# Ledger of designs, part 10: designed miniproteins, single chains, continued (4)

Each design is a single chain, and the fold is of that chain. pLDDT is the mean over its residues in the fold that is shown.

## One batch from the design tools (miniprotein)

Design m12340
Fold by ESMFold2-Fast:
Structure m12340 (fold): chain A 57 residues (1-57)
Amino acid sequence: GELVKKVAEETGLSLEDAAKVVESILNGDVEEALRLLLEGKITAEQLRKAREIVDAA
């Protein structure tokens, strides 16, 4: 829960999109991360920032 809120706050993503990004990173789901990028739901910079936050936890 806390990681999702922190990612949403620092990237400007919705809680829903932040949750999808965090889950994809924690599960190593590269396909989901790429899908979010291709659909324009996240940017590469937002994905990078989310990884930094997850790695620091």
Scores: mean pLDDT 82

Design m12341
Fold by ESMFold2-Fast:
Structure m12341 (fold): chain A 55 residues (1-55)
Amino acid sequence: SKEEEVKKLQEEAEKLEREAVRAYLAGDHATFERLRAQALELNERYKELTGELLT
């Protein structure tokens, strides 16, 4: 369902952002930038699905 897709996108985005923060704190800025870009793409898909931005 749409609600299940939304929940899955939220969980994936949260996981991806946690990994990005860890990379940043470890000094791996290249990985941080890549993961942040992936999180932005997930947010765009979420917006298309819901009309709202993912937090």
Scores: mean pLDDT 78

Design m12342
Fold by ESMFold2-Fast:
Structure m12342 (fold): chain A 67 residues (1-67)
Amino acid sequence: SADEALERERDGFVATGRGSYQKALEAAKNGDKVTASVLSTAAMLMYGAAGEFDLAREAKEEVEKAL
């Protein structure tokens, strides 16, 4: 169904966002501000596309704290 297709697409965005967020945290921890910023933005965009605005905010705040 259309709802099932949308849920699969949303799950894909969340998974991609999670991967970018993890890499952003690693980059921030290593002092790579440019990579952290790019990957944090990617995570926020993916979470936003999934409608997961709390996850997008968390990703931004946690990466900023790690910088």
Scores: mean pLDDT 86

Design m12343
Fold by ESMFold2-Fast:
Structure m12343 (fold): chain A 81 residues (1-81)
Amino acid sequence: SKAEELAERGLELARQGAQAVKDGDYQKALALGDEAVKLGMEGLKLAETIEEVNRAIAAVLAGIGVRFEAAVRGGLPLEAA
């Protein structure tokens, strides 16, 4: 479904963001985490099944985690959304 496609894309961006954190590229990690949250939220709006909801929530949480780690480690503002 479109909801699943959005959630999968969000999770992939969150994985790339986590790698950017490991590489010390906190600005890139923050941007990727932000995109992951946005895609997860769009997937959640379109979700019709509990599986689609769970995947969308996973993308949102992964994106939030990446943004938080990037902000803390990079000295960036936590509310730069």
Scores: mean pLDDT 85

Design m12344
Fold by ESMFold2-Fast:
Structure m12344 (fold): chain A 77 residues (1-77)
Amino acid sequence: MSQADIDAVRNQLINSGWSQSFIDTAVNLLRSGRVNVDQLRRAVGLMQSGVAKNAADLSRMAGIDYGSAQALYDNFN
């Protein structure tokens, strides 16, 4: 994943009103390769709609590992 792809996702999250702590967590997960852009976009949608109620739901529904899902949820406040 290129830095330009990461910057595009960061800007999209800023424009959508996500917290700085959430954005930094999401960017770190993308940079480390733990999640891809499509997985992150799905996770963000599931969290915003309230369909995924916890990290376990998010992990299962977005197809991301539990640790990544927990990190995203810990920063959703």
Scores: mean pLDDT 82

Design m12345
Fold by ESMFold2-Fast:
Structure m12345 (fold): chain A 113 residues (1-113)
Amino acid sequence: NLEELEKLKEKMKELLEELKKSEDEEERMRKLEEIEELLEKAEELLKEIEKNGSKEEVKKALEILIEMAKILLEAAMIVLKHTEDKEIILKAIGTALRAIGIIIDAELRLKKL
């Protein structure tokens, strides 16, 4: 359902804006984790769209997933810039690499459509 993907993307944008305004490291980490969870839900919705949807719907879903992964990447980079905690640095780097991997995979899948 493309409409559900768009709603998840808008929720991720709201969380990113909240993360940008947060002065508390624990709050930034909670927002980053919430953004990650929304992207995981989007990946599951994409699998359903791939099974049941048209080529045009799959293309739109992949484009939305790329936008969502870019939001996760931005969130991870903001966390990374504002922390000196080794555990948080490693978590943010891991999240950024995951987001980059999703972007690359989705772009390659779009080229095959």
Scores: mean pLDDT 90

Design m12346
Fold by ESMFold2-Fast:
Structure m12346 (fold): chain A 82 residues (1-82)
Amino acid sequence: ADPREIRAESLIALARMQIGILKIISKREELPEEARRLLEEAERLVREAEEALRAGDYERAEELAREAIRLAKEAAELFDKH
């Protein structure tokens, strides 16, 4: 297996996990509008990362997945009132 492909797939999986956790939390309480916008952006970036991965552009897929993870964490921080 190509190590770069595995790395990109792993980062996409991590991004999906972070987004999924935040969505589970949001089922109980409405997210702040800014957090919701960041979550929507993170979801778009994950889709773009998956498209890049399918195209064989592993470097772009990794960059997009890392950005999605960053935005998901920012959304979680805005949601966390504690």
Scores: mean pLDDT 84

Design m12347
Fold by ESMFold2-Fast:
Structure m12347 (fold): chain A 66 residues (1-66)
Amino acid sequence: TEIDSLVNKSTKKAIEYAEKGDMDKAKQVAEDTKKKLVDDLGVSEELAEKVQQAILTNAKIAYQKS
């Protein structure tokens, strides 16, 4: 789905920024993804928040390993 495609691409992008040491950009990707899920794809704010947290968790793990 468009939701799955966006989440997968955004997660990868956030991880790539985190691996480069840029957690601020990784956090921005997570926030921008939440906004797109709500505004463009009609996802509930509650579900979009959980997606944002999942992206941030994956980015933090990548950041610690880098």
Scores: mean pLDDT 84

Design m12348
Fold by ESMFold2-Fast:
Structure m12348 (fold): chain A 76 residues (1-76)
Amino acid sequence: SAEKERLAREALAELTEITRRYLEELVKQGKLSREEAERLLAEAEARARALLARLAASLSLEELRAKLEEMLAAAR
């Protein structure tokens, strides 16, 4: 489904941006190095991409939409 793939891509982009901003604040506070932040962001994006691909493959459009709303609410 093109719609499910679109929703998964949009969710991945938003989750990645939320994680990036969080890690940027940790770097700014001196709690994390830039190199550590970049590594953690790459790991988080890869993990989220794999999870979202799995969800898009296994869930209906309605189930996927509800699950993505839950995930984004938890991440915000």
Scores: mean pLDDT 89

Design m12349
Fold by ESMFold2-Fast:
Structure m12349 (fold): chain A 60 residues (1-60)
Amino acid sequence: MGKIVQAVEDFTAKTPEELSLKKGELVEILEVVDEDYLRVKSLTTGKEGLVPKRYLKEVE
């Protein structure tokens, strides 16, 4: 199972590769893309995309 993290605030996708998130939304980390971006899957919508790491925090 991938690590579950939570959006600390709303994030709006600026490119087709990014995933929009609502504050409090839970996502699974699929891949660490670089120092600033994670590829995640929303547990709410099932959609995948890139999210800036700073918008996410570990839950457990």
Scores: mean pLDDT 81

Design m12350
Fold by ESMFold2-Fast:
Structure m12350 (fold): chain A 98 residues (1-98)
Amino acid sequence: AKKLAQEAGLSAKSGGDVAVDSARTDEARKLGLLGKILGELGYKTGDPKLALLGARYALEGGRLSVQSAETPEELSGGIAAAISGAGGEFLAEKALEA
């Protein structure tokens, strides 16, 4: 359970980092930053609730980045952030079930 929460937090942090770096809009970047911070806390503490919250923010940041994308780099970054956020959400939900 704790290991899944740490993996979820790391995935959320990675998605948040990508959203912060690639997103065109301040809104997507702010959601990415929240995903990064909460994902890192979930990773360090093994708390699946923090990892889940971080993953959801990273997923939403990626989704908004895709929606606002004007370049291929912004689009691919948004997709990568959304995939990492979704993966983190899946792992965090599994950690909560255990």
Scores: mean pLDDT 88

Design m12351
Fold by ESMFold2-Fast:
Structure m12351 (fold): chain A 73 residues (1-73)
Amino acid sequence: MKERIEKLAKRLLESLPFVPEDPSAKYSREDIVLAEAYEIAKYGLDNFGRASTLLYQGTEEGEKLLKEAKEAL
């Protein structure tokens, strides 16, 4: 479980040029990819981009996903 999330997060960090720099960024790049890796590990690739979108929009669901992802490590 943890190992799968860590491997996915590492792969996403290596492959993702799409996380833009934002001077007012609320979340780090590492936080975004961790939440994304967790969603993929739990629900599969059909949810790719969902966690990133929720966090970028500042949603409560995104915050909950990030917490859950950190707890799963």
Scores: mean pLDDT 69

Design m12352
Fold by ESMFold2-Fast:
Structure m12352 (fold): chain A 55 residues (1-55)
Amino acid sequence: MSKVEKAIELAKRFLEETNGQASLDELYEKAKEISRELGLSFDLAFTILLLEKSK
């Protein structure tokens, strides 16, 4: 599984756990966590979280 696919999975799980009610600060912290764990840029991790939240 690619790093991007794993980031999408982590984003979906986080959004399910928060029932889509995650604050901007919570999204920011989760993006930093995903970025650190997977070696992705923060901008990419944050974009993935925002795109999954918009679905």
Scores: mean pLDDT 81

Design m12353
Fold by ESMFold2-Fast:
Structure m12353 (fold): chain A 93 residues (1-93)
Amino acid sequence: GKEVLDEFYKQTQAVTEKAREEAPALLERRLGRPVKIHSIFGVGDLALVFAEIDGQPVLASINAKVTIENGEVTAELDDEVRVTTLDGQPVVP
C-alpha cells in the first residue's frame, strides 16, 4: 500500500536530482551538439528532459538504475538516451 508509493516517490526524487545534475552533459555528448534545457523531471526509474536543439523542441528519455541500500536511495543514469521530436520522430547525431 503506502510503502510502495513512498518508494516510488523516493525513486522519482533520486532520478530527478541525478538527471538535473548529469543529463545536460549526457545529451550533448550523445548528440555531439549544444542542447538548451527547458525542464527535467523523473517518473520512477525514467528521466524526461524537455529541451531544444538547433531551435527544435525535443523530448529526451533516459532510463535510470535505482539502488536502495540501508534506506538510502541512489540513481545512476543509463548512457543510452532516446531523443525524439514532439511528433515522436527520432533525433540522431
Scores: mean pLDDT 81

Design m12354
Fold by ESMFold2-Fast:
Structure m12354 (fold): chain A 90 residues (1-90)
Amino acid sequence: EELKKKYEEIQKELAEFANRHYDRVKEMREKNITPEEFRAELERDVAEFKKRLDSIAEKYPELKDYIDILKKVIESHYRDEIARFEAEKA
């Protein structure tokens, strides 16, 4: 199925991002970094991931709306994660 293969490409990108994110958050927590450093690193990761999603949207314009929703979901999750980390350090 043509559409299924396009979604699989997005799912692969999401899985790779999730695994990288898990490892990075774990490393940062083990190093006991500052809230400012934690925020900067996560914002960088989100920006990089959004660029990759934009590349997929350019390749598959029919998935643009789905990708826009994913960007908002990812931004929301990262915002909550940063807020929780900052609250723990307050």
Scores: mean pLDDT 78

Design m12355
Fold by ESMFold2-Fast:
Structure m12355 (fold): chain A 65 residues (1-65)
Amino acid sequence: SEEEELAKRLINTAKVIADAYKKGLISKEEFDKAVENIRKRAEKELSPELYKQVKEEIDKIVKEA
């Protein structure tokens, strides 16, 4: 579905942003703002069940950054 495709895209965007932060290409402040924007998009545009899954995956990505 389009919603499942959006969920995958948001997770991949979080991975790209986390990789950029780990490589020193963006600041901690820029990283935090980018992650917050991804979380807000997920909450607004995904079903509660998909939002829960995406939130858990983003939380893991951020913790490992």
Scores: mean pLDDT 88

Design m12356
Fold by ESMFold2-Fast:
Structure m12356 (fold): chain A 73 residues (1-73)
Amino acid sequence: MEEWRERALRELTRAAKQAIDAVSKGDLEKALQILDETERRLVEEAPDEEYRKWIRGAVEALRQLVLDLAADA
């Protein structure tokens, strides 16, 4: 469980950085695609519903951030 959580957190962090970079360059579609792909993969690999809920919540927060950044660009 802990090893999976750490791996998932690292993947979410990388996805967040890549998505923010993409939207900063004006590529909103790429930013959202990165988040969607990361969400689908991590939800599929999640060991239980608690982790799936956490992943969905984290990705949704990142999606909102990306959309907010795009609107201000």
Scores: mean pLDDT 81

Design m12357
Fold by ESMFold2-Fast:
Structure m12357 (fold): chain A 69 residues (1-69)
Amino acid sequence: SAQREKLRRELENIERAIEEAEKNRDRVTLMAALKEAQEVLERAKELGDEELVKRAEEIVRRAESLLSE
């Protein structure tokens, strides 16, 4: 569906933002990416898309881990 494709692209953009923020030690961008990933996770849960939920949870976990350092 168009909604699933949109969320998948949003997760791809968030993953790139996290990678760039990690490289540049940019905590502000990392915090923003975490918030966006959490919003995508909630939307994926509403859609019942288990694959998107799992991927979003992995991205949230990565961003939280980086912010804990």
Scores: mean pLDDT 86

Design m12358
Fold by ESMFold2-Fast:
Structure m12358 (fold): chain A 70 residues (1-70)
Amino acid sequence: MTAEDYVRQALEHLNAGDYEAAAESLKKALDLEPDNPGIRQFARDVAARLEEAGKPDLAAELRAYIDSLP
C-alpha cells in the first residue's frame, strides 16, 4: 500500500464519518512520505475539520503527529 492509497482511504473514511480511521490512514501516509508537503497540508486540513466535527482530541493527536515528523 502506497501513501496515495492511504490518502484515498482517509478520504473514504471521512466521507463515511469514520474520523478515527481517517486519522490513522493519514498517519500511515505521513509515515511513508514524511517530507511530502501535499500530504502534510492535507493532514492539517483534516485536523481542522476534525476539530469542527467535535473531535478536538483526535485533531490534536493528528497535529502533534505531523509536528513530530522530520
Scores: mean pLDDT 84

Design m12359
Fold by ESMFold2-Fast:
Structure m12359 (fold): chain A 82 residues (1-82)
Amino acid sequence: SAEAADAEVRALIPLLSDPDPAVRRAAAEEIGRIAREHGDEISEETRQAAIEALKPVVREDPDVLVREAAAGALHELGAALF
């Protein structure tokens, strides 16, 4: 449902700040998957919150795989706006 996809993205956002890089990577990958598969079910407010949270991860995360996952998620969220 739309409520389920939106709620899941909101729940994943704080995991992007987890001390474990495996958790941050998994959170970014899952946000990207939800955006790709259920992007039309994500509210504009939640989409913007996810984009704002992912931007610093792409720029500043010490782990290259976390940065790649976050970049992929941003692409899926940006593409879903069109």
Scores: mean pLDDT 85

Design m12360
Fold by ESMFold2-Fast:
Structure m12360 (fold): chain A 56 residues (1-56)
Amino acid sequence: SKEEIVKELMEEYGLSREEAEEIVNVAVALRKALKLPDKYVKPLAKMFAYAEVTYG
């Protein structure tokens, strides 16, 4: 679920709840734009979280 991904991003990457929710929303939007299956939301969200903590 979206909530499980949000909690995982908070725990693994040290993101705030607000930051994690924004990242998941971006991942969902990209998944829809590229017409990918729902299973791609989690890896996309983790990719964006990694980019945020590395470059933000």
Scores: mean pLDDT 85

Design m12361
Fold by ESMFold2-Fast:
Structure m12361 (fold): chain A 72 residues (1-72)
Amino acid sequence: MEKIEEEARKRYEEIRRALKIAKQMEALADTGSEEIKEAARKGINEALAKGFSDGSGAQVMEKKLAEIKAAM
C-alpha cells in the first residue's frame, strides 16, 4: 500500500521546504542591513556545504534564519 507514494511525497515536501527557506534567506541577503546580508550569505553557504539530500542543509538554513530574525 502507497508506501512508495508516501516516500516520494516526503521527499517533495523536504525539497519544497528547503526552497521556501532558501527564498527567505535570499531576500534577507538582498534587502537587509549589511550585517543581516552577511549573516544570510554565511547561512546559505553553510547549508550548501551540508547538502540537501538528507535534510541537514534545510535544517541549518532554518536555524540560521531563526537566529537572524531573533537579532533583528
Scores: mean pLDDT 73

Design m12362
Fold by ESMFold2-Fast:
Structure m12362 (fold): chain A 55 residues (1-55)
Amino acid sequence: SLVDKLKELVDKAVELAKKMREAYKSGNQEEFKKYHEELKKVVKEINKLRDELRA
């Protein structure tokens, strides 16, 4: 279902945020940017599915 897909994407966003935090703490700017870009893509997918659920 779309609701199950949203839950999976939210869980993925949480994991990416944790990875960004660890990269920030270690001073790894390349990993931080990588996870930030992945998080932005996940947020776009969440917004798209949210809009589909409201339609």
Scores: mean pLDDT 84

Design m12363
Fold by ESMFold2-Fast:
Structure m12363 (fold): chain A 71 residues (1-71)
Amino acid sequence: SVAEEVERLVEEAKEAVLAGDAEKGRELFERAARLVEEYLRETLPPERAEELGERARRHAEGLFEALVKAA
């Protein structure tokens, strides 16, 4: 499922950042955000999908920044 794939990418991204590979972590978070945005576009009205997709992207960016500070 999309949720399982997103969870796997987020877990891999966290491991990458904590291991010192911030570039890989950023790429994996970006891929997870894209999957969420695509899923929302297929399941929701366009306006709602855009709003929630933007929120998902901001959340992923915030998680990445917090993990980089922790590493």
Scores: mean pLDDT 80

Design m12364
Fold by ESMFold2-Fast:
Structure m12364 (fold): chain A 55 residues (1-55)
Amino acid sequence: MPSWEELKALLSEILGLPVEEAERRVREEIARTGDPNLAALLRSVLDSKRAHAAA
């Protein structure tokens, strides 16, 4: 798991990106980290972003 500061920066970046760019960043981070907790968090954030974009 990255530090809280690194995690916050990553989440802010993902939330600030267009959905398709955010999806690429999330997939890249999941592939790199191997951490299931971080992977679950990033997928949740991406799903929320997609839901808001679709609304």
Scores: mean pLDDT 77

Design m12365
Fold by ESMFold2-Fast:
Structure m12365 (fold): chain A 72 residues (1-72)
Amino acid sequence: SSELDYIGGLLLTVPGVTEKEAQAFKLNIETMRSKGFSDDEIVEMLRLLLRRKTDDATAERIAAQVRAKLEA
């Protein structure tokens, strides 16, 4: 998906996020959607993961960009 490729690229702009982690997140989005998780639930999972890698402000900005892309 072009949307997932965009999200993966966006995650790679975060210091401390590896290519492997970005790829795993893309697979997690597909898995969570197949299990009936909402876009809000997916974004909250990402927010929690990003807070382990970066500051809260950066995590919130990236999470907001991912939310906008998933809702498109």
Scores: mean pLDDT 81

Design m12366
Fold by ESMFold2-Fast:
Structure m12366 (fold): chain A 90 residues (1-90)
Amino acid sequence: MLKEIEELLEKARKEEDPEKQLELLEEALRLIEEGFKRGEISKEEALKLLEELIELALELLKKEEDLELILRAIGLILRAIGLMFEIELT
């Protein structure tokens, strides 16, 4: 799980198409949530991966002019922040 998530985030970092980058980040978020809930990644690992995901989504948001992609990136960031709070309270 951890290696698969790290590979998705690295692929997202190199992706030039914002829609494909968002799809990779959305999949990474899903795997981070699943991996943490299954105990396959630690709290510290999950928080670090979520921080990296948020940073990548914010970088995309700064360059994006398509409203649909902007709203998707904002939604992704909010979901990631929500998961960070859930993890920290556990």
Scores: mean pLDDT 86

Design m12368
Fold by ESMFold2-Fast:
Structure m12368 (fold): chain A 73 residues (1-73)
Amino acid sequence: SEKEAMREALAEARKEVEELLKQGLISEEVAKKVLALLDQAEAAVEAGNLEEAHALVGEAQEILKEAVEEKLK
């Protein structure tokens, strides 16, 4: 189901944030910002707003990508 797929995506995204933070590839500030977006996405899933949840996960992934790219410069 789409809801189950979103829950799996959220769990994977949280694990990615934890791993990137542990490796020093993102700052604590970036991790906090991304986790806040994932919390909002989880609330959207629970409310049945899957389109909003998809958008929030996408925003979180973009922030992580930009932060890692900036760290590598």
Scores: mean pLDDT 84

Design m12369
Fold by ESMFold2-Fast:
Structure m12369 (fold): chain A 82 residues (1-82)
Amino acid sequence: MEEIEDFRREVETLRRLFKEARANGDPELLKAIVAQAEELKARIDRWLAEHPDLSPEQRAELERIKAEVDRLIEEGRAFLAK
């Protein structure tokens, strides 16, 4: 339970930093944020594989967090490709 809450906080932090990096035109920070988001996704996948007994609510929250991480990676990569 604590781990899912930590994942949620991490994605919220990355989203906040992403908005800041875009506002400041900081491509190095954007690149770092995308890398951290990719690592977070891998950690979520690992944690999900190790915890098959998640409640429906915990599973739904984790899948939502994963979807948000995927979107952040897509947006970051699109921004960096310009």
Scores: mean pLDDT 81

Design m12370
Fold by ESMFold2-Fast:
Structure m12370 (fold): chain A 68 residues (1-68)
Amino acid sequence: MEKRIVIDLKTPTTDEELEAQLEKVREKFREAGLSDEQIENVVAALEKLINWAKENGEESFKAVITIK
């Protein structure tokens, strides 16, 4: 079963904002029926994207996650 989730994210300015956003993402994916392993893999990938956005001065970005 193919499931596509689109997440629009604002670049966090503090570590507290980062953790709060990642926790909201975990809750959203848990509600979507992902396993804890899948959620942590997605969160790790999003954290890398957020760090890239912070380093490159991006104010927001869109992540598309496909679950097979």
Scores: mean pLDDT 75

Design m12371
Fold by ESMFold2-Fast:
Structure m12371 (fold): chain A 55 residues (1-55)
Amino acid sequence: GAMEELRRKALEGAIKLLEAGFSEEVVIQYLTRESGLSEEEAREIVREAKEILAK
C-alpha cells in the first residue's frame, strides 16, 4: 500500500544518505521533514538502514 511504498522509499533514502556520510540525526530529521514520518518511524528506518549497511 501507500504506507509500504513510503517506508520503502524512506529506507532507500536513508541508506543513500548514510553512505554519503550524513549523520544518523540528520537522516532522521530529513525523513521526518521530507517524508512526513514520525520521529519514531524515522529512527526505526535509520536503524534498519544501518543494519543493512553493516553487512
Scores: mean pLDDT 82

Design m12372
Fold by ESMFold2-Fast:
Structure m12372 (fold): chain A 93 residues (1-93)
Amino acid sequence: MEGARRAEEAARRAEEAGSKAAAKGAEVAARGARRAAEAGSEEGARLAAEGAEAAAEAAERGPEDGASDAGGAVAGIGGAVEAGLAAGVPMGE
């Protein structure tokens, strides 16, 4: 439960920092965290939240140079993937 909230807050922080790529990555991680929590995987939700927070931190550290944007997006997406694995990857993906 708390992991999904943390991921949503991180996505908002990334958007406020002005990094569109990091904000999208954090949003994907937030969706992963909710899905993991709904599947009963608190560890997956935590991992997704950590990915979203990493994306937000990357955006906040260097939004002006653009270098952190792709890194932040990758971190958020990675968190979502880990959350999916912890919750059990469905057949067909």
Scores: mean pLDDT 63

Design m12373
Fold by ESMFold2-Fast:
Structure m12373 (fold): chain A 76 residues (1-76)
Amino acid sequence: SGKEAFEEVEKEAKENAASGKMTEEQAQEVIDKFKEKAEKMKKSVGDKLPDKILVEGLKGLGEQAKKEVIEKYGLK
């Protein structure tokens, strides 16, 4: 559960690197920040959530991680 959200965040980060919107290192930083945020969320809300809520929450964390990297490096 939530694996699809992880795969989508990783896919988007890799696509951004492939299209030149960010470097491979910046894309990896997005993935790393997302994983950290996801771990913190799961620790605060417990082991399992309804799949729909978990996926929405994880996608939101992926967007936050992406914005942090964009702001840090002055990207788009």
Scores: mean pLDDT 75

Design m12375
Fold by ESMFold2-Fast:
Structure m12375 (fold): chain A 66 residues (1-66)
Amino acid sequence: SEVEERIRREGEERRRRSLERIPEGIRNTEYALGTKLDGEKTRRDAERSVEASVEHRVEERLRVAE
């Protein structure tokens, strides 16, 4: 349905925006802590969290739209 397609598109947009913010989030955290982080590990963990959060939200919205 069009509603399901819209929900999935909104989820993809949110995922893309969240992924784009990861480098800035890492920089802000490093600045606040005054130290360098393990960039690769931190990025992987953040990406995993974004994917899980977006998937959960899309699933919830699709369930309601049914």
Scores: mean pLDDT 79

Design m12376
Fold by ESMFold2-Fast:
Structure m12376 (fold): chain A 61 residues (1-61)
Amino acid sequence: APLTPEQRRRYFRALDPDGSGVFDAASRAAIRELQRELGLPVDGVAGPETLAAIFGEPVVL
């Protein structure tokens, strides 16, 4: 099932939790948790499956 908007927002913020604009240990830890929740490989790398889970389907009108 797709992530809820709340879950997606939380994990999207995990890419830049301190507003530094860099991917660091905190971001990697959050991605590992997301991967575990979704049953993806837990490697801390934002691969295509992890990115799709975070961003979801594009909004098309």
Scores: mean pLDDT 60

Design m12377
Fold by ESMFold2-Fast:
Structure m12377 (fold): chain A 90 residues (1-90)
Amino acid sequence: AREYLGKGIGYYKQGKLEEAKEYLEKAIELDPENALAWHLLGQVYADLGKLEEAIEYYERSIALAERDPSLADLAAQSRANLAKLREKLA
């Protein structure tokens, strides 16, 4: 689980969006409550131009992050990214 999240982050930093997507999806399959993995999958889908799916993933990240006060910064980042995507679809 943690290894897949790390690989997903690594590929995203390299601009390898399809590989990042694959490993982040595997991370979520093993740990569907990982708010960071949902946030990163939202970023990857937004970068791929899949804005509706990116919105769904950011909303999932926010819902999970709101349950954990240590994730307040992540929740704020997901909300900001979600707002920008909603503006593009309006």
Scores: mean pLDDT 85

